# Designed miniproteins, single chains, continued (5), part 102

Each design is a single chain, and the fold is of that chain. pLDDT is the mean over its residues in the fold that is shown.

## One batch from the design tools (miniprotein)

Design m19556
Fold by ESMFold2-Fast:
Structure m19556 (fold): chain A 64 residues (1-64)
Amino acid sequence: MLSEEKEREIGEELLRLVYEDGLSLLQASEIVAKKYGVTRRQVLEAALKVAKERGEELPGLTPV
């Protein structure tokens, strides 16, 4: 499992790329996965957890 700190960084980076830079979840997840050396699945799971904790939702994923 990812550390709590790294998971937060991954989730926040993905949300930034999607909401601020307007990238798709697929494109953003690939960029973050390569940057942090993790799978796209781990990136999406981290971002979903961060979004749920903040009361936000990811475009194209199940709402919190």
Scores: mean pLDDT 72

Design m19557
Fold by ESMFold2-Fast:
Structure m19557 (fold): chain A 81 residues (1-81)
Amino acid sequence: SSLRDAAIRALEQILPTLSPELQALARELIGRLRKARTGEEVREALEEALSRIQATLPPDAATRQFLTLLRLLIHEVDRAL
């Protein structure tokens, strides 16, 4: 879907600004999004990524920006469901 593709592009755009650990999580998320067949699967992938990052933080600027993007993407998916 266009929403899934937009989410993947947004994640790829911020990828170089992330730490190696967050880059690995972002790549895993992109892989899950590419395989997602439903909006619910997209939402679940984004929510799981958000929860994992929140659990492992230091709250640096790059991590906060990534969390803000994930929250925005979750909101957009929920509005489309």
Scores: mean pLDDT 80

Design m19558
Fold by ESMFold2-Fast:
Structure m19558 (fold): chain A 67 residues (1-67)
Amino acid sequence: SDREALLNQLKQELADTASEALKPFGIKSLTVEELEALTKKTFDSLPKEDQEKFEQTAQNAIAKDEA
């Protein structure tokens, strides 16, 4: 769906941005999959309440773009 394409595009942009920021430290680049693994590990360490807030914010942003 268009929403899934938008999410994939966002993930790719985040991976590209993180890759560029980490270049000076000798890190070649991050793939979308590598970024997802890192962010999921960090996200899973957050309190459940904070995880729900992030999900709600993402849903609201997607709904706005799809409207």
Scores: mean pLDDT 63

Design m19559
Fold by ESMFold2-Fast:
Structure m19559 (fold): chain A 60 residues (1-60)
Amino acid sequence: MKEQEELIETIKKLDVSEEDKNAIIEFVKKHPELAKEILDAIKNGGDVKEIVERIKAFLK
């Protein structure tokens, strides 16, 4: 399965606002090369909320 699609499914399951989910999904669609690294960080026990905050900061 493609890492980008798996990451989008993972983001949809996060306990964050729909606005934040949509912003992160748009970021992943624009930067598919980063999808694998983000997905691996989440799967390897990274703090999901901290990863979300980093992505939101990058969008600013």
Scores: mean pLDDT 72

Design m19560
Fold by ESMFold2-Fast:
Parts: C-alpha cells; sequence; structure tokens
Structure m19560 (fold): chain A 70 residues (1-70)
C-alpha cells in the first residue's frame, strides 16, 4: 500500500538522512496519499543540503506518526 511505502521510506530516511532519493520517493508517495504539505517538505529536503541530519530525521519521524495516526 502507499502507506506501507511511506513508512518504509521514512525509516530509510531515519537510517540515512542524506539519502536524497529516499526523500524524493517519500515526497511522491505522500503526494499520492494527499499529504501535499508533507510532500512539499520532503521534496525540499531532497534538494537542500543545509538542513541538519537531526532535523531531517525529525521530519521522517513526524511523517511516520502522521501516517500511523491517519
Amino acid sequence: SLKEQALALAERVIADPRDAAAFRELGRVLAQLGRHDLAAVAFELARDTRTPDEVRRAFAREVREAIEAE
């Protein structure tokens, strides 16, 4: 499911917060889920190298919580 894909990609980002491909894929899946706010942030983090790893991981954890909460 798209939710399972989003959760797997969020875990991938938590493991490697510099994985731009994971952020790009996460953004695509979030957009398909109608979570356009989260998708926009994911696409931005895929392009941005200035945001610290802790903030990137915090975003991925927020995505996980949001998807699990529905």
Scores: mean pLDDT 88

Design m19561
Fold by ESMFold2-Fast:
Structure m19561 (fold): chain A 73 residues (1-73)
Amino acid sequence: SVSLSPESREYGEKVLKLLKEMQRQGLSLAQQEEIFQKLQIDFLEYQLAVYKKKGVEEEKIQELEKLLEQQRE
């Protein structure tokens, strides 16, 4: 009964395809780690866009922006 939003489902499918492609391509551990870091950043950006679209409290938006900045270090 967990209804995934269309955006969450689409993002999940994108991640799954990327993981399968990484496995198929035989990417190094360093390359896989770089891709995972980029996925984490992409997920936070997606979450931030959803929060802004839904008019979530500014406090929560600011917390998410702070997390995104920390992840981009």
Scores: mean pLDDT 72

Design m19562
Fold by ESMFold2-Fast:
Structure m19562 (fold): chain A 61 residues (1-61)
Amino acid sequence: MMSYWNTTGLSEEQLERLREEGKKIEEEMLERHRRGEDFDAVYEEARKRSEEVHRKVLEEA
């Protein structure tokens, strides 16, 4: 991939799925931060989850 978020060749449905999953991950990260958890640790975990979602969506392309 030439970039972290390679959206080339993805359908509109796949792009929507990436957006929806990304929003859920962001909301979870913000909620954990509001509870006083370590933001760096929460962010790192969210990033790994985002990478997994992106990989799965690409597998469905």
Scores: mean pLDDT 71

Design m19563
Fold by ESMFold2-Fast:
Structure m19563 (fold): chain A 91 residues (1-91)
Amino acid sequence: SAEIERLIAEAQALPRDDYAGLHEMAYRLGRVEGAAHPELREEVLALLPEAVEAAKAMPPEEREYARAAVAGILEGLGEEDAARAFREEVA
């Protein structure tokens, strides 16, 4: 959908060397809960390394939100191994 495509594009445009930008990227990926579309799967997966680093940069109480949201998106895409890896790396 156009909304999901915009969220992905915004996440990709965020500064990766800035804590606030990385935190916002993890949050925006968490809002892409409906990204079960095959056409968006590759773009979502391409953002995972940066989402992991963004989540690790969060305070522990906020990290759980990113962990749950991003892992949920990955499970919705059928990427169960990636979801497990994200949870383990962000813990």
Scores: mean pLDDT 63

Design m19564
Fold by ESMFold2-Fast:
Structure m19564 (fold): chain A 68 residues (1-68)
Amino acid sequence: DDRARQQAIGDAATRVVNLYLEQHGPLTPDEQVRLAQIVQEAVREADTPEELARLLSERLGVPLPPPP
């Protein structure tokens, strides 16, 4: 189901972004724009939530979150 897939992708992105924000937040406006670009690029490249989490982990330099 497309909705379940989109929700899982969104959940994966949220976990990695929250991990990044815990380590680096609060972000400047320029850093927020850069983070948004990285997330958007990773979402376009990833076919699964697992791939998205891996790409974001690599690009943001944070550890891979455990699966739900």
Scores: mean pLDDT 77

Design m19565
Fold by ESMFold2-Fast:
Structure m19565 (fold): chain A 86 residues (1-86)
Amino acid sequence: SAADEALMQAVIEQMDGLIAQLEAQIAQITNPEAKARMQALLERLRALRDRLRELLANRAPLSEFEAVVREADAVIQEAGEILRSL
């Protein structure tokens, strides 16, 4: 439905915002190992966001969209743990 598509677009926009926040946070990291780990997670988040856009464009099943969102959430949680350890 149009409402479901709007909701999915909102999720993608939220991910774009989180990616921008992580980019700004990574710029402040001085520890080389932590910075490298965070850059790898950022790359994964960008790939997952691009996958969500592809799924939306192709009108893929909601179950596939939700699976990618769950994977993105796990990556965001890992990034948060690294940032809290700094």
Scores: mean pLDDT 88

Design m19566
Fold by ESMFold2-Fast:
Structure m19566 (fold): chain A 97 residues (1-97)
Amino acid sequence: SELKERLREIISRIPVEVLEQLIRAYYESNKDLYLFGAEAFRLLPQELVDEINELLEQVENKLEFWKTFVEILLEVAKEKESELSEETREILRELLE
């Protein structure tokens, strides 16, 4: 879908340090998409927040948006696994099981 392609483009541009913070935030939220969405906006660079808000305004289901965001976030994190800290890689493995 167009939404998935746009989200993948945005998420792929997230700096590794912020990517790690987002993975940890999702883990610590116990997979609560509402709490995760709020933390994501706090942690992300403003440029990416602006692009995400533009997409978010176009969707009717905000929880489905954040679910898709997390699915792509975990895919991108898996692709960049070698760049992640050992602690973040352990969290990522638990989230993917």
Scores: mean pLDDT 86

Design m19567
Fold by ESMFold2-Fast:
Structure m19567 (fold): chain A 59 residues (1-59)
Amino acid sequence: GSGSAAASGAGALAGGGDAARAAELGNKMQTPEGVKAAVEEGGGVISDEGAKAAAEGGR
């Protein structure tokens, strides 16, 4: 319905940066390479097969 945009606008302003970052990470995590990069950036470690499985499971 109409009128929901005003309520959504406040959320977008509050989480604009976080939302953009999450969207970019989500897009990257759709590939095994992106999953590996995200895990290693967070200080973790993951195998190629693990990254592929995570990327496939995330789609």
Scores: mean pLDDT 64

Design m19568
Fold by ESMFold2-Fast:
Structure m19568 (fold): chain A 90 residues (1-90)
Amino acid sequence: SKVEQVIKKAEELLEEVDRLVAELEEMLRSNAPKSEIQRVIEKLEEKLKELDSLIKELTQLNADPRVLTLLQTRRIAAASELYLARRRIE
């Protein structure tokens, strides 16, 4: 179904988000150059925007509220990591 296809896209996107968050945490721990950290932050922001679009589409498709809650919870967690990283390099 279309719902299953969009959920799969969201799950694949979350795998990319998790990888970028892990990369960002490692860069901050290793004191990587600010310019490199900023590039990862920008990539993570773009992936979170894509995730927001998929969550909106799933909401319009009346997807399972449990799936929507899980996606939103993971999105909030990633956004929090991004926020802390931005503050640390400012």
Scores: mean pLDDT 89

Design m19569
Fold by ESMFold2-Fast:
Structure m19569 (fold): chain A 56 residues (1-56)
Amino acid sequence: DDYDRRTADAQRDLDAAMQQIRQATTSSQVAQATGRALRAIGDLIEVGLKTGKAPS
């Protein structure tokens, strides 16, 4: 299902962003990784709204 794939992709992107935050040595790198994490969270919210169905 396209929505299931988008959920998996967004979770993977969030994990990658969290790893980038942990490795960040400058405020600029932290800002970029945080932006990526927020985008992934936005994708997860969008998928949830489009499915209209709560996971069991």
Scores: mean pLDDT 75

Design m19570
Fold by ESMFold2-Fast:
Structure m19570 (fold): chain A 95 residues (1-95)
Amino acid sequence: SSMDEEFSQGVETLVILVENAAYAKSKGQYGMAGLIQGIMLKIAQELSKLFNVPEILDLVKETIEKLDKAKTVEELQKVVDDFKKRLEEIRKKHL
């Protein structure tokens, strides 16, 4: 359905943003990472409201906290991989 397509596009956008936030942080670009994380929160808030999936906002908030605590590129990659896995589980349950 069109709603399923919009939801899937929103999910894919969050995947792209988390990868870019982690990449920016890996390069010491903390200002850019913070801006991307802010955009992720806004998108997650809208997706959670539009599709009634509060788990997305909870996941994004948790992921931002984990990105802020990560100290190595390997730790950043683990946070991204966990986020992608959990987000896909939410997508599968909702579709």
Scores: mean pLDDT 89

Design m19571
Fold by ESMFold2-Fast:
Structure m19571 (fold): chain A 94 residues (1-94)
Amino acid sequence: EWIEKIKKKVKEMLEELKKKGILSEELAESLEKGMIDAFEKAKSPEEIEYIIELLKKAFDTLKDEGIISKEDAEEAKKELEKLKEFAIELFKKS
């Protein structure tokens, strides 16, 4: 059940980033698959935090490469912080 809830939250976050023009359809699909696989393998709140930090670094890399703006990277990282809080609380209740 926690995996189904995290899948829904990941999809909601990625759809918002697509609507804001931050992510293409192809990049959002690739991130969805990678994120869900990573969360399915997570065994602790610390591993969830590590997954989110890797994703934040990935968005900083996209910004540094000029693929997204600084404002887009900050918006994506804010959404990731919300996802982190949701995922950790959900994991603790599982």
Scores: mean pLDDT 82

Design m19572
Fold by ESMFold2-Fast:
Structure m19572 (fold): chain A 95 residues (1-95)
Amino acid sequence: MLSKEEVEEKINEAERLIKEGKYKEALKLLEELLKKNPQLGTAPFNTAYETLRYLAGEEVPDEVRAELQKKSKEELEEEILEALAELKKELPSLL
């Protein structure tokens, strides 16, 4: 498992990659985080992960796609960043 400090650093790196439009690289970081720290798989993580998969061009469930298609790229990026910020707030309770 990664420490709380290492997890926070990786979340910060994912936020930077998202702001740079590097969605596939950010997605890979979130997948590595979940593999090393399965307890991170909370609602904020899942929201960020599914939205990021959509932006990265990965397959998502039809109901998820239908909701995400209604939003701009900028709105989706903001939703991911808000979800990751909420995840960081939860870290003391998860780790």
Scores: mean pLDDT 83

Design m19573
Fold by ESMFold2-Fast:
Order: sequence, then C-alpha cells, then structure tokens
Structure m19573 (fold): chain A 69 residues (1-69)
Amino acid sequence: DEELKKLEEEFKNTPDPEKRSGLITKMIQLRIKKLKEQGASRAEIMRAAMEYLPEIKKITREILAEING
C-alpha cells in the first residue's frame, strides 16, 4: 500500500545504515500486519519477513564496518 511504498522509497534514498535499519524494521512490521489482515498463514508471513533478512544482514555489516575501521 501507499505507506509501505513510502517507506521503500525512503529506504532506497537513505544511505545511512542506522536510519536504513529503522526503515526496514518498519517495512517488515507493516508487511506482516497486512498479511495478517489478509488471513495469511504463519508460513507466508515468515517467508515475507525473511525476504528482508539479506538487507538486514547487509545493514548490520555496514554498521559493524564503522566499529572495525
């Protein structure tokens, strides 16, 4: 929906890893909420949430790189 699309656009245009982390968390929460409203199964919700895991891992590594400089 529009709220999720707005967050996705903000995420794409945000280079800051910490801000990006906050945005991806919000996107996951909205996606899960929408799927629950549609009567999606637990497996469907899990798969949708897990689609964000590679980006979460990337963001975490970017944050850690600042510490390991």
Scores: mean pLDDT 78

Design m19574
Fold by ESMFold2-Fast:
Structure m19574 (fold): chain A 56 residues (1-56)
Amino acid sequence: REEARRRVAEGAAAGSGGAARAAGQYGLDKMNLHEGARAAREAPDAAASAEAIARA
């Protein structure tokens, strides 16, 4: 379960970056760009947090 959690957190971090980029394109919503960019900025921290949790 912890391994799966790490996989999910890693996927989320990588996915957030990609999703933010895609959302930034157009045809989606300018507000989504803001949300996506914010998520992408915080996603790296989420990955680091997941590592800390795995260490615990």
Scores: mean pLDDT 54

Design m19575
Fold by ESMFold2-Fast:
Structure m19575 (fold): chain A 61 residues (1-61)
Amino acid sequence: MVSEEDFQKALAAKSVAEAVEILRAGMEPSESTDFLLASLARIKDLARFKEEIKRFATPKE
């Protein structure tokens, strides 16, 4: 499972590849993890990538 700190580091990453590596390091290696990271790695636009992961890491209030 990905920690809040890993999400924050991914949001501060300079590239999608760097953000994916941060998330990968925080997750257990598995088929589901590989599938999720492959899907995220298809987002080549860094701004769009950050918007997508921000939707999952944004505090509700």
Scores: mean pLDDT 66

Design m19576
Fold by ESMFold2-Fast:
Structure m19576 (fold): chain A 80 residues (1-80)
Amino acid sequence: MLPSDEEIDAWVEEYKKLSKEERRKFLRELVQRIVDGAESDEEARALFMRLVRKLVDKDAITPEELAEIARIFSEELARR
């Protein structure tokens, strides 16, 4: 299933409510959902970049968390 803009916005708001430990698990689950739901690597990258943009624009993610989510995305995309 392709996540909508509304669903991605809901994910960002949910992420902001999580503890530091829960954030890592949540980000991994979101990345896995994006990679598994996309029909192509290009679509997965586009969805991931949209999530990243919304997280950055809403000041919801730290630079350390941003580096971690990028690493997780690359690993999950490589397993596809």
Scores: mean pLDDT 77

Design m19577
Fold by ESMFold2-Fast:
Structure m19577 (fold): chain A 97 residues (1-97)
Amino acid sequence: APTDQVIVGVVPLGASTAVDIAGPVPNAVIKEIVAAVLADMFPRDTASIMAALQVSGALVSTGMMANVSVAAGQELAGALAQQLAAEGHAVSVVPSL
């Protein structure tokens, strides 16, 4: 059983949205996908959201306040899940952990 389940958390203003990734996906791959999606969806906020990103089975989000609304955070999680699925990874979206 893969012990390297990766949880990607984005903390929008006042809420958390997460993408739960099943299986052993390298953190560098997740960060590259996140960077690409953020550059497309949130060009103004990419740097601050990337600084807040946590990629770990134990750490899912940070207390950073990103300029991302709850709806935008959920949209980001959906886009991340779609991109990860397109690259062959099993994922699910969780509004909070």
Scores: mean pLDDT 53

Design m19578
Fold by ESMFold2-Fast:
Structure m19578 (fold): chain A 57 residues (1-57)
Amino acid sequence: STQEKEEELQNLKKEFIDTSVKLGISDIKLAVFKEEHDEEHLQLEQRVKELEQKLEE
């Protein structure tokens, strides 16, 4: 399930970018969102690793 969560996040990221482009959101706002989303992605990746460790118990 760890891999599934990572794939879900990547799909959501792609859908958001595609939707933002269609809505004509400014490049600046897109860049800010990408920075924030990347941080959220790193946090989720860390939590996924924690779940893997917990499952090994």
Scores: mean pLDDT 68

Design m19579
Fold by ESMFold2-Fast:
Structure m19579 (fold): chain A 85 residues (1-85)
Amino acid sequence: MAEKIREFLRSLGKEVEERVLELFAKVLEEAGVSFEEVERVLREIYEKYPLLSGESLLILALMELQSEGKVSIEKVNEFIKEVFE
C-alpha cells in the first residue's frame, strides 16, 4: 500500500516522508480501503487543488473518505496528530 501511494504522489510531483506514508497506509488498511479507492480520492483533490502539499493532500483524502463513511473521525484525528506532533 505505502509504496503504491508514494509512486502515485511522485507522479503528481509530490513527496512525503516515509513515516507519514506508512501511517496513511496503516489507516487505510485498518479501515479496509483499497488503493483504487484512495487513488480516486487523491486524484479528485489534486485536480481541484494542484498546489497542495503532499501531506495536505493525504489529510484531505482521509477527510473525504471519512465523509463517505469509509474511515472514522478518530482515525483521521490520530493521523493528523502523528503528522504534526
Scores: mean pLDDT 84

Design m19580
Fold by ESMFold2-Fast:
Structure m19580 (fold): chain A 99 residues (1-99)
Amino acid sequence: MKEAEILFEELEEATLELIRELEREGRLEEARELREQFEREREAYRERVLNDPGTQPATEERLKKAKEIYEEIKADLEPLEQRDLELGLEALEKALEKV
């Protein structure tokens, strides 16, 4: 689950902690430069994630949208069609939990 996103969040927390330490030492210019560099790297990372078809964030977003569409239309579906779509959504959720 979200291995790349979790790793990025850990890197972000570590970077913010270092920035705060530099600010405490009065090294404000270095703290600012590090923050600006990290923001550029963060944007580049997000672009890489969006262009990778195997990324977990993109798959989770698609699942969420599929669930929203299903909730809107399920009342108008025949019982067998409703069950087939529910089984499909459950299978996708289980697949995401195992990766």
Scores: mean pLDDT 59

Design m19581
Fold by ESMFold2-Fast:
Structure m19581 (fold): chain A 100 residues (1-100)
Amino acid sequence: STLEEKKEALYKKFEEYLKENPPADTPPLPKEKLEELLKEAKELVRKYVLGEVSEEDLERLRKLEEELKELYKGSKENARAALDIAAEVLEFGRKLVEEL
């Protein structure tokens, strides 16, 4: 239910984004870059859940947030990829917390 509510909220934001931001000619990011962003996000979430977050991890989170915001502002494909990463990270965090 919580994950479904978060996806619903993200989709609503995506629809609002599309209304105000016409499709850009920005090419979609390569799959390797998207997988790299997802892997880093999952690593940071794991550290957060385990209470192992350092100042360096907070800086990495800031840079990741900036990259995801730029991705969300791009083409429809890039915005969709950002939403998919967010949903995947939320599911990963949920499962990790359930094992505590």
Scores: mean pLDDT 72

Design m19582
Fold by ESMFold2-Fast:
Order: C-alpha cells, then structure tokens, then sequence
Structure m19582 (fold): chain A 78 residues (1-78)
C-alpha cells in the first residue's frame, strides 16, 4: 500500500537508512509521485540529497532519478 511505502520511507530516513529510503522512494515514484513529494517535504534537503546519491549508486532507472532530483531541487529552493 502507498501508506506502508510512505511509512517505510519516513522510518528509513529517521534511521539514516538511505538504501531502504531509496528503494521506497523509487517505488512511490512509480505508484504515487505526489505521496512521495508530500513526505519528502518533511525532511531536510541534505537527507533527500543522500537518498538521490544512493539511488544513483544502485542504478535506479534514469527517468525515476530525474523525477526524484526535481523533488530534491524543489526542497532546496525553499
């Protein structure tokens, strides 16, 4: 469920588990990008940048990476 993925992403970031956060974020971008955007806004830009770097290191699909990068850049502009 989307709620379970959001909870997993939130918990992973609270524990600095960027690998689990990256996997949850990639799945949320496929199923409900707006849910990811809402939960991502709860976290500092540095934490989201760490997730993006982890996604890149794990070879996540380029289209998913670009969607997440847009969210990170939006948070950084605040």
Amino acid sequence: SIAALVAAFRRALENADFRTAARAAAQLLKEDPEALRRVALEFPPSALRAVLETMEAEGVDPAILEEFRAIVEEVERR
Scores: mean pLDDT 87

Design m19583
Fold by ESMFold2-Fast:
Structure m19583 (fold): chain A 100 residues (1-100)
Amino acid sequence: SVEELAREAMILGEKVAQLLRDKGLEFNDEELVKLADEVGSRTVKLARKAYEKNDEEGIQKLVELLKKHLERVQAATTPEEMRAVAEEILKDIDKLEKEL
């Protein structure tokens, strides 16, 4: 259901944002912390928008996007790689938002 997918997207988005934020704090990388906060907030906003439109396909795409990037964040070993992943997440969210 749209409700279950929206909840999954929000949980995954929070997990990705938290991992990026924790690493930003560990590396004292304020830009990464800001990107982490933006990833979290934009994921919630997109999930809410898709939920309000009853767009199950849109939410499924968001869940898939977040699962892919969660693995990439976990594999990243440098602040540069983590910032690149965060920026790609935001770009992918922007593309998906335009399709909704």
Scores: mean pLDDT 87

Design m19584
Fold by ESMFold2-Fast:
Structure m19584 (fold): chain A 84 residues (1-84)
Amino acid sequence: DPAAEARVAALLAELGEDDPAVRAEALRRERASPWGPLERGDMIGVLVRLGRATPAQLAELREMLRRAGYSDEEIDAILRALSR
């Protein structure tokens, strides 16, 4: 879907990522998602999984999860699961 590809590319560009392989992984994750289109936090999660997230992006994701009601222990578990 060209519209989904453009949207994902735009979100990744905001995060400083232009690699087509990263975009392909993000689109694969979106197709597998029961929650619909990926948002900025989900894109940061993809970058964490691929070892491409900056410290600032990791801090942004941690803050987003904290605002969503996760504890620091739960956030650490989520980030470990993303990194495998």
Scores: mean pLDDT 81

Design m19585
Fold by ESMFold2-Fast:
Structure m19585 (fold): chain A 106 residues (1-106)
Amino acid sequence: TREAELRERIRTEAIVTEAPVEEVRRRLLARLREALENDELLLPAVLIIDKSKLSEEEIKEVLARFEAEKEPAFAETTEYLARNKTLEELREIQREQIAALEAALA
């Protein structure tokens, strides 16, 4: 089904890193650009967690909360996009995400 296809294309993930957030955003931008160049639909929703600014306990709490909220948010987003957006409109959203990341990194 279209919902199942979009579920594979929309990735909700948390990235825990000691690297600068800007470096993680650069890697995400490169991944999105590569997908677009290969005519692949990719719409990741990503939470970036800076390990240098949070304790191990705080990271565990944030990740537990994210995992608890992840599935409902993911299902809701996938259903909305499947019902209300064409493939061309989804590719426009992908291009807009790329442009937003480029602007944030400039």
Scores: mean pLDDT 66

Design m19586
Fold by ESMFold2-Fast:
Structure m19586 (fold): chain A 59 residues (1-59)
Amino acid sequence: GLDYARQNVNKGDLIIADGTSTIENLRKVAPDAYYADPSTSDVDSIIRSVKPTNIFYID
């Protein structure tokens, strides 16, 4: 959830979340993270290109 992201996600981390509204809400608490939506984007390609420090899966 949002509180988990706010406390644990830092610049250079990747958040994988489903849905545009979920990603918009997460960006407000972790603006410097990378984002991927597996329903609309190639998550593997994003991981290879940005090389994130940590990867978080958020519902």
Scores: mean pLDDT 78

Design m19587
Fold by ESMFold2-Fast:
Structure m19587 (fold): chain A 85 residues (1-85)
Amino acid sequence: SSAAALEQAIAAFEAKRAAAGWTPSGRYSHTEAQWEEALRQIAETEDEALNQRLMDEFKNSDAESLRKFMRVLFRRRQEEQAAEA
């Protein structure tokens, strides 16, 4: 079910992007490990400047990099929910 939920979240993200006429510029490309490290640093430091840079990179990332970001976010959300249970 978690795999199905992840696929649904990715599909919803892509649909929202298309409906808004929003397309990534393709200027940046990131691996899942790079997204995880950036999110970890933001969570640990609450660094607003780092958060703003990550948002700029997110807006300018290619479609595949954005899908990797969604996979990382979904995994972290699942881990947070498991920790609260």
Scores: mean pLDDT 68

Design m19588
Fold by ESMFold2-Fast:
Structure m19588 (fold): chain A 85 residues (1-85)
Amino acid sequence: KEAEEEAIKLAEETVRALEEGDLEKAEEYVKKLEELAKKNPDNLLVKGLAYAARGELYRAKGDEEKAEEYFKKAQEYFQQYNAQA
């Protein structure tokens, strides 16, 4: 519960930073979200959010190929998470 709430907040903060054009701030939030995913290796939602946030950052930097790879991984984790419900 707490890890998922924190992950959602970090994902929202990442998107906000990208909307403001602050790539350094966005990368800080992505790194925090990735650390949270490492601490919660069985939490598929947190993993999915971490991959999605990194994908958004790659897209913002113009790396569409890496963005696509990370979004595909995020979708895999979200599909596994939904299958557990």
Scores: mean pLDDT 86

Design m19589
Fold by ESMFold2-Fast:
Structure m19589 (fold): chain A 69 residues (1-69)
Amino acid sequence: LEEEAEKLIKELTELVNKAREQGMDDLARKLERAIELIETARQSGNEDLVKAAIELAKKVIEEAKKALS
């Protein structure tokens, strides 16, 4: 879980940078929110919240890849 969360945060951060470069500020904010949710879930120590945040992040990444392609 921790390794997967770190990998997703890195990918989300790269997508935030791409979205901002293309002027997609709303998309960048959604990606930033996904990072915040993963970080908050990790700090909570609740494994189910971490899993839920990871699932939501994967969905946002898919949406971002479609918007940026």
Scores: mean pLDDT 82

Design m19590
Fold by ESMFold2-Fast:
Structure m19590 (fold): chain A 90 residues (1-90)
Amino acid sequence: MDSIRQQTLNQIQQLQNLQNTYSNLYQQLQNDGSSQDSIDLLRGMQQAASSGVRRAQQNLNLSPNGGLRSTNATLQAISTLDNNYRQVSS
């Protein structure tokens, strides 16, 4: 139980860090007149991370396993988007 709860908390923190990183990059790209595709992709990542944090926190209050499933699904989705962003921004 404790290990699952700790893993969920670690993933929530990772999602919060990603949300802040993507939010900052999103603002920079808008200000710098970067590609709209890159801006839209970062917006999607930021929204996915923010929604994932909220859902995981709510589910963690009900069940540690529920929180972990939510964080895993969100991290997987963000990982796919992050790979696409890195290819476009490189």
Scores: mean pLDDT 72

Design m19591
Fold by ESMFold2-Fast:
Structure m19591 (fold): chain A 110 residues (1-110)
Amino acid sequence: METFKKSIENLLEQLKKLGAEEELIELLKELAELRLEEIEKKKEEAKSLNEEEKKKVESEIISREIALQLFFIGINIEIELAKKGYEQAKRDLELMIEDVKKEVEELKKK
């Protein structure tokens, strides 16, 4: 599919915007590049096959493309959930710090 590679690139860009660790982004890029290369090689091999065998390989290619896209969507959801957890923990810590500051302020007045 002409737009499939672009879809994966957009999902990787979304992960960067969500603040995913650089090492994770690099590993996901490597996986995507390897899977896309595998798909392209299978497409090239399919060109030399008879009609029946070609249809089977084309079906396998589509299944692999869908599986890769769903995998990246799943990772995006996981990172968003992790990000929300971090933001909640940060808010809880900020409130705790504010409470301790007030307690220290009161102790200085005694």
Scores: mean pLDDT 73

